# Designed miniproteins, single chains, continued (2): the designs that were tried, part 52

Each design is a single chain, and the fold is of that chain. pLDDT is the mean over its residues in the fold that is shown.

## One batch from the design tools (miniprotein)

Design m5786
Fold by ESMFold2-Fast:
Structure m5786 (fold): chain A 88 residues (1-88)
Amino acid sequence: LSEETRQAAAELARTHPDHPVVQAASRLVNAGLLSVEEAFEILAWAVRTGRLDADFVYRVAYAKTGLPIEDLKQIPYSPEAVAALAAL
């Protein structure tokens, strides 16, 4: 990940905390399924590749954790996790 990509991902979390991709990443951090750094890498990858949909985030989490996507979608949103993503 380039520094520019990291800055773009953090900017997305700061300016659009309600974006579906940011919310999906924050849910996974809140549940302890991803670290803040891991969620940030997924968010940065989404920005870099143009895959800015929540389904992409859930598919990456499924590949990493083995948990069904329907279960991942039921995880509560966390504003604290969004703030942590914006700070990276």
Scores: mean pLDDT 73

Design m5787
Fold by ESMFold2-Fast:
Structure m5787 (fold): chain A 82 residues (1-82)
Amino acid sequence: SSLADQIAEQLEEMARRLGREDLVERVREARKLKDEKERLAQLARIAVELYGIAVHNGDEELAEQARQLARQLQDLLLQLQS
């Protein structure tokens, strides 16, 4: 699978750990998007949201993981030609 698919799977697992089934579904819907740029952008937004939730919950491990995944998704977005 692509790096983006691996990141999406990690975001889905993080959402499950936080008990956020709504975010699990949002990751699954983002993965169905045919446009790569839109797919990466939606996954990046979900990663940022997961970071905020983890910080609010005091989960430093999940917060750092979400921050790293958000950065990786941003880097992938920057590699796409505008």
Scores: mean pLDDT 87

Design m5788
Fold by ESMFold2-Fast:
Structure m5788 (fold): chain A 72 residues (1-72)
Amino acid sequence: TSERALEAAVRAAREHAGEEVARAVEEAGRQAIAAGDSVESVLTAMARAARAAGASDAAVRRAVTAGMEAIR
C-alpha cells in the first residue's frame, strides 16, 4: 500500500539524510496519499520533497528504493 511505501521511505530518509528530510518526505507523501495519487506519484512527490530539503541523489535513491521494496 502507499502507506507502507511512505513508512519505509521516511525511515530510509531519516537514516541517510536526517530528520528534516524525513519530515519533508512524510509531509509530501501524506499530501499525495490524501489527494488519491497512485503509489508511483506518491514516490515521485516524496523524491521531490527530499531533493528540495537538501538530500543527496544517493539518499533520495535509498528512500525511493525502500518505499518500492516495502510494497512487494
Scores: mean pLDDT 86

Design m5789
Fold by ESMFold2-Fast:
Parts: C-alpha cells; sequence; structure tokens
Structure m5789 (fold): chain A 54 residues (1-54)
C-alpha cells in the first residue's frame, strides 16, 4: 500500500513526490509485478526524476 511505500522511501532518505509512488503502483499493477517491487520502483522513479530534472 502507499503508506508502506512512503515509509520505505523515508527510511532510505530519498526525496520523493506522491507522483513517484503513484507511478510505481500504476506500473506494478499494469505489469502484474509483485507488491514487494513497488517500494523499489518508487525509489527508482524518485532517483531517476532527481537525476534528469536538473
Amino acid sequence: NEDTVRAYLESQGIEYTESDIEAAIGLARALGLRDAMVPKLAKHFAEVRQAFKQ
């Protein structure tokens, strides 16, 4: 769920937005990925966004 994903990102010290979480959940659902992949996807989206938005 979103709260679990958010808690994970905060524990990793990652700057994230709600869009990063929404994108990760949406992609995981669309591709039938395991729930355990959602926090990792959200982390990846947040990191990629920070790298390319500069």
Scores: mean pLDDT 77

Design m5790
Fold by ESMFold2-Fast:
Structure m5790 (fold): chain A 87 residues (1-87)
Amino acid sequence: SEAREKILEAYEKNKDYIDSLFSKEAKVQYAKENADKPLPIKVPGTEEIDKAAVELAREYLKQGNYEEAFRVMEAAHLLAVEKAQAA
């Protein structure tokens, strides 16, 4: 989907920034605690991004890729905020 592709682009753009804010241990622990409920995105008008982010993070969580699951959700959150501000 377009939303999924944009999330992955935001992930690549923001990966280093996210890693500068959150330690590896913090990312893994947060993802493990929220394995059944990934990091939420709560920005009005970004429902497609939220749905795609949850599905993508769930794929990483199922693989045991906790850091990637966290990075994807955080990148999607940044994308959603940017999209809402641009509207």
Scores: mean pLDDT 75

Design m5791
Fold by ESMFold2-Fast:
Structure m5791 (fold): chain A 60 residues (1-60)
Amino acid sequence: GRLFSREEVARVLAELGASPELILEVYRTLPPKSSLAEIQEVLRRLGVSDRTIEAVARKL
């Protein structure tokens, strides 16, 4: 599968209206490159809703 940069994930979260605090926490938690599964696990751990996690996956 494709790997995504933490910069791409942060951009998508910003486009979805996530708080700056959440975006910063996600950016600090993710390695420089991550699989979609790893991104989804981090977002779920940080309490992001399943609806928002699915929206992130669709936009990546």
Scores: mean pLDDT 86

Design m5792
Fold by ESMFold2-Fast:
Structure m5792 (fold): chain A 86 residues (1-86)
Amino acid sequence: MEAVKELLDFQVELAKEFAENAEDPEKLKKIREEKSEEYRKLAEKANEEYEKLTEEEKEELEERAKKAEEELKPLREKMDAINAAR
């Protein structure tokens, strides 16, 4: 579960960075370029770990994913509003 937890945390932090820099397209581009490789590596590890999880661990992960989605929702809505204004 470590890699899956790290991926969820990474996605939340990345969304916060995007929201913070939403008004600066050059910074958004740099963040995407810098974080893409790290995201790919975390996603690969998380996918391998997920396949090995027990049913109990998968239920715990689902609860953590719901919490992460709750944190991501307002950030996503903020980014969507900024993009729609362009």
Scores: mean pLDDT 76

Design m5793
Fold by ESMFold2-Fast:
Parts: structure tokens; C-alpha cells; sequence
Structure m5793 (fold): chain A 78 residues (1-78)
């Protein structure tokens, strides 16, 4: 695997913060897994924009649009 640069590390931390801490608390396990799945899908396919859009929609659906924006920024930083 390629080395994880600082930018990738920061992106992953932002996604984990939004997914596990915010969405896990407000939207439950399903919302947290959805955000994590979007990040993983983006990394594997190179479609980070799709992952970011899914994070934004998840944030809106659980009443935390700011969490969705943080997750989207994290995904786009990958």
C-alpha cells in the first residue's frame, strides 16, 4: 500500500470524527456505517465526490448538516 501522507491522515480523522462520534450518537450505527462506507467506496473507486455527496445527505437525514459537511470535507481530502 502507498504511504499515508499527512493530508490523507487528516481526511481519515475527519471522517472518523463525523461517522463514529457525531453520526453514531445522533443517527445511530446505520448513519455512522453509511458515512464510513462512503469513504471506503471513494477510496476504492476514486469517486470521492460521490462519497462526499452521500456524507452530506446522511448529515441532512439525521439533522446534523454540519456533521455531513465535516465528513464530506474529510472524504474530499483523501
Amino acid sequence: LPAAPEELREGVLRILEAGTERFGASGGTGAALRVIGAAVHGLLTGDLERGAREALRTGESVGDPEGGRLAARGILSL
Scores: mean pLDDT 68

Design m5794
Fold by ESMFold2-Fast:
Structure m5794 (fold): chain A 69 residues (1-69)
Amino acid sequence: SRTEAVKEELYRLMKERIDAPDEEIERVARTVAQGLEARGRVAGLTPADIEALAEAAVQSLLAHLEMEK
């Protein structure tokens, strides 16, 4: 599905930007992609939109991981 493709691209981009467990990166990428699908926003995403989402997701995951320490 397009949602799955967006999730996979987010995961790939996040992996390049953050040193975190793969399971956490996948969880965040899936959550973001599913949230976009629920709002009907997946079909209009450009590569630049996906990069911006990956950056925002990385910042959110870093904040989450810091709080768990």
Scores: mean pLDDT 81

Design m5795
Fold by ESMFold2-Fast:
Structure m5795 (fold): chain A 110 residues (1-110)
Amino acid sequence: SKMDQLLEEIIEEEKKHIKILEELKKSADEKTQELIDTLIKMEESLIKYIEWMRENKVPEEEIKEEVLSGYDQIIEGLELIKKSATEEDQKKLDEIIEEEEKQKKKIEEL
């Protein structure tokens, strides 16, 4: 279905974002590393939850609501990390936020 295709795209993109966050974590201070680690765990949990919802044939409307809620939490986490990030890392975080907002809009338009 169109939803299944979009959810696969979301999972792939979130996995790419996790990799970028892991790289950002290497250059961050200890407090920022803790925030990044928390965000990575949130993104990993969202991926697992999406996979679980699909396997258990959760209604599309419920999947949509849960994914949108997950995106809101992830975007808030990214904005929080941005406040303590270097200028170079802020640019990378802005790119992730923009991609998250675009995916959120695609889900909303279903």
Scores: mean pLDDT 88

Design m5796
Fold by ESMFold2-Fast:
Structure m5796 (fold): chain A 99 residues (1-99)
Amino acid sequence: MPEEEAKELKKIYEENPEEVEKAMEEFIANSKDKEAAREYVEALRKAAETEDVEYLAKAVGILAKGRGFSDEEAEKIKEAALKSLELATEVAREIYEKK
């Protein structure tokens, strides 16, 4: 359940806040699209703070666009993430294999 992933994310942020902040800064610094990377880490932070699965889905959508999926494909992957992160991965693979 995506709610379980949001709870796990919150636990990680609460147990190691300094290490998480450093990892997020390094992720942005090493990303080709720094703007998209900032939006991604902000969505993950909000998911951790609010436990709202919609922010997890938003982060998955941003990541999909960064990996070269179209806006429509990224939206479909994001919709799947609202049900399950595993389902989002399966949908992404099916779209990739049809190309």
Scores: mean pLDDT 74

Design m5797
Fold by ESMFold2-Fast:
Structure m5797 (fold): chain A 85 residues (1-85)
Amino acid sequence: DREALIERIRELDLKIRRGEVSYEEVLAEGQRLAGLDPAEVERLRAEARARARAAGKPPEEVELMAALAPVLRVQAALLAEERAE
């Protein structure tokens, strides 16, 4: 259910902002929420890492951006579908 996925992503975001979730938990949850093919996940992460490194981000932020890339792709796809419908 798309609504359930969006709600869980919101819950994760709130926990991150409150400092209640570790980086490892964010990574694992992002992969689980995305539900993407492993090859697609790996491609999205590689692209996110390349962009973050080009922007001069520190290693920990590069890895965080890579972890969030699959989740952001799912959010973008859901948002696009909502706009189309």
Scores: mean pLDDT 66

Design m5798
Fold by ESMFold2-Fast:
Structure m5798 (fold): chain A 107 residues (1-107)
Amino acid sequence: SLEEKLEKAEEALKKGDYEEAKRLAAQILLEVFGEQFIADILNKPKKPFDEEEYKKLLEEARELAEKGYLEARALAILGEALVKLNEKESAQRVLEVGLERLKKKLE
C-alpha cells in the first residue's frame, strides 16, 4: 500500500497533477512519521524562502530516496509539488523538518 501510494504520487508529479502529488505524499509522511511531524512543522520558526537551501535539501532527500528510504522519496515528491503550487516556504520547511526527523531515526 505505501509503495503503491509512492508510485501514484510520483506519476501525479510527472503528469503535472501537483495537488494529487501533494495529497498522496503528505498522507505517506503522516502514516510514516505520525502526528508529531505536523506539530514539528507548525512549531518550526518561519523564515523566508532560500532557493539554494531548498535545492540542497531536495538533493539530500533524493540521495536518501535512492538509498531506499521511503520517507525521503515522499519528502522529495512533497517538496517539488509544494514549489509547483507556489507554497515555497512550506516546501523548504517540510524538507528541513522531514530530513531532520529521518536522520534522527537513522542515527
Scores: mean pLDDT 86

Design m5799
Fold by ESMFold2-Fast:
Structure m5799 (fold): chain A 92 residues (1-92)
Amino acid sequence: MSEFTKLLGETAQLIEEAKKYREELRKLDPEVAEQVDKGIEQTKKLIEKAREAFRKGNVEEALKLAQEAYDLSKQTLDFARNKVEELKKKLE
C-alpha cells in the first residue's frame, strides 16, 4: 500500500472519530463543537490539496500535505476528546 493512500485512509478514520466527539460537544458546549468543525474543515482542505498535488505528479508535495492533514486530524481528535472529558467532569 502506498504511504499516500495509508495517510489519507488514517486521516479519514480520525475525522470520523472526531465527528463522534463533536456530536457530544454540541450537547455540552456548541462553541467548542464549532472549533472541532473548523479543524475538520481545514483537514478536508488539506486532503483536497494533497490529492491535487498527487494528480499533478508532485508526489513529494502530496505526501507533505497528506502528513499535514493527518497531523491536524490527530490534533482535532485529541482536542475534541479532551474537551468532552473536561466538560463532563465540570458537570459532576
Scores: mean pLDDT 86

Design m5800
Fold by ESMFold2-Fast:
Structure m5800 (fold): chain A 85 residues (1-85)
Amino acid sequence: MEDEELLEKAREAAEFAKRVAEGGAETVARLLEELGADNEGLSPEEVAARVVERTVAELEALARHLEEKGSPIAPEVRRLAEEAR
């Protein structure tokens, strides 16, 4: 049941991006600290924008791939991409 796993991961990614978009710099700073991630001198605002843009693009690419495959979860993944904005 790979499609259910993909949908769950898509929901997690969309929720993460939405949280980053809503929390902005403070949310990104806290998440980077928790994850031990190196932001390479980027501002938290720049990291937040990049995370949101990349996550939306990845969800859109996944939705397109699933649509080409005829997967029943494709419309839901596309909706998650829109919600992550």
Scores: mean pLDDT 72

Design m5801
Fold by ESMFold2-Fast:
Structure m5801 (fold): chain A 78 residues (1-78)
Amino acid sequence: SPLDLLEEAIARLSQNRDIEEIERLLTRLYVERVISREAMEEIGKILREAREKGLTELSEEQQQKIIDILRKELERLK
């Protein structure tokens, strides 16, 4: 279900800061229509800023921002 996919995504993001893996996960959530366009755009901005700085892993602050966005999407699905 969309709820299960989003819960799994939040759990994976809490354990992994790798940008490539997170991008793959978020692409799946967007393709499956689990997250809104607005959420995808906001998360996409964070990922672009990290890549522009040459990061392969998100900072803890960037990770937490994405988790907070996904948690708001989770509340919308309930």
Scores: mean pLDDT 84

Design m5802
Fold by ESMFold2-Fast:
Structure m5802 (fold): chain A 90 residues (1-90)
Amino acid sequence: SEAEERAAELAAQAKTDIEKNGLVPLLYEFLTLKEKYEAGEVDKETAIALLRGLIEGARVVAEVAKDERTKEKARELEEEIRKFLEELEA
């Protein structure tokens, strides 16, 4: 799946505990949620609520990470999640 592939790619490149244990799981959860929603396995209200939690998680990783790489990847993930959330709310 895209979730497994992208999470594995990020995990292979991860150098810090916050990237490995914070950012990689958030990416996997986001992509898995997106796949389940697109398959009709999760309703819109539940997906929106969970996406809001994932946005907050990505924001926290971006704020507390010490390395620029993890901050940049967390901000990219936050933007990707926000775009999907906006599509669902439209």
Scores: mean pLDDT 88

Design m5803
Fold by ESMFold2-Fast:
Structure m5803 (fold): chain A 91 residues (1-91)
Amino acid sequence: KQQKLQILLDILEESLRTIEEHRDDPVVVEMAANTAIYAIYRAAELVDDPEVRERLLSLRRQLETALRNRDYDTVIRIIREAIRLLREILS
């Protein structure tokens, strides 16, 4: 379980790096952001704390909305928040 959360954290960190490096490429940003959406959803399924789970699901919904609006600054901010939350769980 902790190993799976670490893998999902690594996926989120890689997705964030990809988006930051390729902000000018909407196809690459969309693919990386969709990977992050899925990773957040999978992390929510694995956490025991219902408040943390609800926060992850809320971040996923916000990320989907930001991506639809092509608000890449908000996409980056939300993924950073998800990374921060998972790091807190894993520490």
Scores: mean pLDDT 87

Design m5804
Fold by ESMFold2-Fast:
Structure m5804 (fold): chain A 70 residues (1-70)
Amino acid sequence: GADTAAQLRAAAEAAAKAKDAAEASRVIHNQGLKSTGDAARALLGAARITEESGLSPAQAADLLRKEADA
């Protein structure tokens, strides 16, 4: 929904400013902990993927923006 999309875009902007994958994952995870329902699931999932796959901050932000646009 629109609320989920807004939360994912906000997390993407924050993640894009991170220095590395570990910081991007942490930023996204913290946003997920402040969220509920679909937004929380999407953010916590994206944080795990970012950490496990070593996604750059730009790649993590792109992942969240694509999720928000779906």
Scores: mean pLDDT 83

Design m5805
Fold by ESMFold2-Fast:
Structure m5805 (fold): chain A 95 residues (1-95)
Amino acid sequence: MEREIARQYAALGVLAAEASFEGNEVGAEVVRLVAEALPHLNEEARRHALEAAALAARGDYEGAIEHLRRALEAAEDPEARRALEEALRRAEEAL
């Protein structure tokens, strides 16, 4: 695992825990799904996915959905796409 990706993965773990502690279970699940997609994302998709995770952790599901859609447009790996599609579904259900 590249050091940058490992550091981002650790940061997402903290973010998910914080969201869960605040009662934002949907945000925590979106962050976890982004973390699962992380090693399979190209740089373009990764930037959008990380922004989506940050927004979801704050309860901004509309912003998270916009960035998840952009991440999916850029994502080529089928495993990454599945995790991002599940994250999108969870965020949309929270609206």
Scores: mean pLDDT 87

Design m5806
Fold by ESMFold2-Fast:
Structure m5806 (fold): chain A 57 residues (1-57)
Amino acid sequence: GMLEERAREVAREVKEEAEKAGVAVDYDNLFTMALILLSKGYSPEEAKERVLETFGI
């Protein structure tokens, strides 16, 4: 659905930023985190920021 598609996009963008910062991340974990945040009403931009903050990026 649209929620899952948005979660994949957030996870992809977070993984790209993490790789630039030298931080190892698991895409499946990023997808799950993004999906939960989006389901709670966070925007894609807010979800991305929250996930990045969790990894110290």
Scores: mean pLDDT 87

Design m5807
Fold by ESMFold2-Fast:
Structure m5807 (fold): chain A 103 residues (1-103)
Amino acid sequence: MESDKKAEEIVEEAKKEADEKIKEANKLIEAGNVKEGLDLRKKAYQDLSAKYAQAASLAKDPKLKRRYILMSIGSELSVVGVDVDMELLDKKGGDAAKSGFGL
């Protein structure tokens, strides 16, 4: 099934792009640019979720389609985690982010 292979290629490319963005986000956070790093991390998970949804739409195998839908939902849950981190940063400053409170 060639469409299932195309869906898998989209997922592999999206994972690689997300990994690179998350790595860059982590470097920004370590350099003290915490807000910029969290913004980039959020975008990485949002883009990854959208790509999983796209892969699910292309997949012909119902099992593979279901897997990609679940992975898309998982990436959206990661976005919520970043939003919590940003709220903790605003409420308790760098101390909350540094302590890993809720992370």
Scores: mean pLDDT 79

Design m5808
Fold by ESMFold2-Fast:
Structure m5808 (fold): chain A 74 residues (1-74)
Amino acid sequence: SAKEEQEEVKKKQIIKEKFEEVMANSNSKKELIENFNKLLRDLKEKGLISDEEEEKMIEYISKRLNVDKEELYK
């Protein structure tokens, strides 16, 4: 339904805004990794992302920040 599609878009917008906030408020690569790990955990605990979506986000962040995926699985 249109409402379900709007909720999906809103969810993605919230996630994007949280990612941008982490990028803006982190002063080092180490802080970025720690803050993204906390964000991914929070999103997972709230049921906002699936295991597959978490894996895709880890891959995206790894490529964008040029960091090892292993650092993001902690």
Scores: mean pLDDT 75

Design m5809
Fold by ESMFold2-Fast:
Structure m5809 (fold): chain A 59 residues (1-59)
Amino acid sequence: MSAKEAAALGSEAIRAGDVGTGAAYAGLAVQVATKEGREEEGKRGGDAAWRGGDGAAAM
């Protein structure tokens, strides 16, 4: 699974109201990107997953 794929799944889960699943995929995206040497991309993907579900507005 790619970091982008994990971020996309996380964003979809948060948008559907499943914040727990979204957070899990966001964390996975960061971990996968770090292993691929793309930590910045993983962080961006994780952040996008939160925002896609309007999580940023709740913080």
Scores: mean pLDDT 64

Design m5810
Fold by ESMFold2-Fast:
Structure m5810 (fold): chain A 77 residues (1-77)
Amino acid sequence: DKYKKFLELLKKAREKVAKGEMSVEEAAEELVEELKKLGLPEEFQLLVRAAATREELDEETLERLTELAKKVEEALK
C-alpha cells in the first residue's frame, strides 16, 4: 500500500525534524521526492508539502488525505 509507505516516510521525517537532524523545509523536499517515487497524484504532493512546512500536519489529517486520495484513485480506476 503506497499510502502506508508514505505515512511511514512522513513519521520518519517528522522524527528527524523533532530531533533537530533536519529542517522542516528539508524534510518537505525529501517527502515530495518520495511521493513522486510512490506515484501519488501531483495535486496531493503539493498539498502535503504545503502542510508539512506549516507544521500543522498531524497523523489524523494525513490519514484523511490518504483516504480521499484512495477514493479518487478507485473512482478513476
Scores: mean pLDDT 62

Design m5811
Fold by ESMFold2-Fast:
Structure m5811 (fold): chain A 100 residues (1-100)
Amino acid sequence: SEKEKAKEILEELKSLPEAQPFLTPVDWDAHPEFQARVADPVSLEQIEKDLEEGKITFEEFVVKLGRLVENAFTFYPEDSPLYKQAKKILEKIEEFLKKY
């Protein structure tokens, strides 16, 4: 099923060293500027919960993964490690989606 495929992709992404900073939500109390710069703050943990609860479709799952990396590109400087990690995550998302 599409839900099973989304779960496979999510498990593969969560296993990546580059994905570790993106597993949990940003601490808004420590980083209020991040909230001001991003329209839809997401984490892999939140995407996983929404998928398990049936709140999102496979298409919406793909959109949320795109939002995760877009948020990092918006918030972090281009020369930062987290920006570079987000770029690697984007490459892996594209790779996994080609298998679907």
Scores: mean pLDDT 78

Design m5812
Fold by ESMFold2-Fast:
Structure m5812 (fold): chain A 91 residues (1-91)
Amino acid sequence: TKLWEPSPLVAELLRSSGETRPRVTLNEVLASLLNWLVQNKLLYVGPDGETYVDLSGTLLGELVGADRLSLDDFVSAVLRRLEAEGTEFYE
């Protein structure tokens, strides 16, 4: 299984969402971040029926470099950040 050791900024965000493990799978990262988005009421449905994320003024917005994006674009941005700044491990 592919694990990530996240960058300090990502690790701080994950701790805020309740994830304290030093190495996590992509699914665990996404589940923790999605729970954080739900708890902070940052998910909304656009007029096209698609799900969007409003990250204006949030730490997560700083992480992905965008204030608003689709849920699919958000997942892609998180993956790019983990690949660029995190360390990959395999089990």
Scores: mean pLDDT 69

Design m5813
Fold by ESMFold2-Fast:
Structure m5813 (fold): chain A 76 residues (1-76)
Amino acid sequence: DAFDKIAELTAEILREKGLFEEAEKVEEEQNIGEVLDRVEKEKGKEVAKEIREKLVEEASKLGLLSEEAAKGILEA
């Protein structure tokens, strides 16, 4: 479903940044918001923002996100 594809996209972006443990957690638990919040606290706001922005851009192009969901990801 759309949520599975969003989790897969998030994990791919995390792997590109070398965040392999976080990528595995997203794929297993699909707790995207919690994982991104952890990245922000451990790696910094800039890294988390880059991941959120890439996720929103890619998922929106594929029609996987509503405007409300996209806003939630960017704010979280």
Scores: mean pLDDT 75

Design m5814
Fold by ESMFold2-Fast:
Structure m5814 (fold): chain A 93 residues (1-93)
Amino acid sequence: MKEEERKEIEEYAKELGWDEEATEAMIKAEENIDKITKEELEKARELMAATPSREEALEEAVRLAKEGKLVGLAMMALVVQEEGAKRVAAERA
């Protein structure tokens, strides 16, 4: 809800090369983090495992988030977490 938090998300999305739709989905995921249950995170992991690629997973996450589905927001959160982990690993290696 704070402008500072939104700006941090926008800057991170720019670093990842994400478009406006993916950036907005990430913002919605952060705003609704309290509504994302463990069950929805498990379902999101299943959907991500079933997608052929990371790019397909991101596209599906954005699509579901635009439809107002919490599973889409959960998928977005998982994609962000994976990219963050890659960044940390790359900086250490």
Scores: mean pLDDT 75

Design m5815
Fold by ESMFold2-Fast:
Structure m5815 (fold): chain A 85 residues (1-85)
Amino acid sequence: MVSPRPTEITFHLEVGEKEGKKGSVTAKVTVDENGNITIKVTAEKEETVRVYVSHTEGSTVKSVAKLETTLKKGETKEGATPVTD
């Protein structure tokens, strides 16, 4: 199967919530007071999605998480995988 280029969205935030939309994909990111990252993505059509989130405090990057998934029309997926680099 030919893998299409993923729709990629990148977030930088401290503790709180941030939302972004790119094409048919909407991503909502939450970072709690303990630095736990949650990524929720919804697609208006079938999409392959890659979301990166950097949890920052001032100028320091504390942690990075990603969510890579394929979504069907109207599907929502949630998760976060730590990035060690």
Scores: mean pLDDT 78

Design m5816
Fold by ESMFold2-Fast:
Structure m5816 (fold): chain A 103 residues (1-103)
Amino acid sequence: MALSPELAAVNDEAVALANELLPGVLEVGKREGLEAMVRYAAERAVEAARRGEVSPRAAVAAAGLAAHKAALEAGASEAEAARAGREAANRVAEALGLPRLPA
């Protein structure tokens, strides 16, 4: 897929933030379960965006990526991991006033 420079920059920010969030998200998931993991990923990504560390779009993508990856590493199915990623991304989108991902 050909990405525009703007979309490529958002993707790079999202991947970097997701990698930073992943250890903490995974630890929360292992201790408190998938719902707590989704909430933690979303809250940390929203904080990063509000501090101006990443764009709002990158924060949405980062929360989804971190929650999905952490769910898989915690032993969730691919379907459960995809759902966790979408829930985390949608929580960030709602908090930052962005459109929600389709169900």
Scores: mean pLDDT 81

Design m5817
Fold by ESMFold2-Fast:
Structure m5817 (fold): chain A 69 residues (1-69)
Amino acid sequence: SSELEELVKQIKEQIKELSKINPTLAKKYSKELDEAYKQKDVAKLRELLSRIKTTLENLKKVKEAEEKV
């Protein structure tokens, strides 16, 4: 479905951003994406996208706080 394809695209974009900050974690999420896509699990893909966005936001906030000290 178009929803499945759009979610995969968004997740790949977020993983690419994450790989600039934490390549090991980005690789882990890439494996989770491959599994969810193989299962065509839209709910799992939505959850994964949310988790990556939250993780990326938190990592950026930590980096900004460290740069101010």
Scores: mean pLDDT 82

Design m5818
Fold by ESMFold2-Fast:
Structure m5818 (fold): chain A 108 residues (1-108)
Amino acid sequence: VNYATIPLTDQIVAVLQILSLFLAGRSLTSKQVNQLRKKKTVYDASKYLLENVVGYPPGTAEFFAIPLAKAIVYGIDAVGGDLSSNSNIEEAAVAALEHLHSTYFPVP
């Protein structure tokens, strides 16, 4: 799967809004949502979230944007690619977070 070319949709922005609650402990502002909607790929949106919402330095955000984009794609695949319902959006976000946590950010 080419993560650099996966198009960003409004439904994927909704997944990112839920992920911001878990990754940064806060909701996205209207300005941040509008900036995400200007991004064309899941990778670019992931980089924006890590840099501007979570607060990582640009180099760190760029590095972790790849595993975050992969986790988002995994979450979308977990709901069969169907983000037409709020329930599926929430399930995709939870699946993405669990995949990210277990694969790229294991604790401790």
Scores: mean pLDDT 77

Design m5819
Fold by ESMFold2-Fast:
Structure m5819 (fold): chain A 63 residues (1-63)
Amino acid sequence: DEVIDELAETLGISRGTAAALVRSAPSLAETIVRLSRAPELSPEEQLVFDRLVEELRRTIAER
């Protein structure tokens, strides 16, 4: 699954963890992948992307 592979690379996590995120929060996972693949991000989109990545990394670190 391309979304799982992109999430694993973007967040620096295993494919298994990325697959779990796609299952539990598919809309959030799709948003992160979409923003990471955008040719250019607006300042607002970059801020949203950075926040989402940070929140997911924090959630993963607690488990």
Scores: mean pLDDT 72

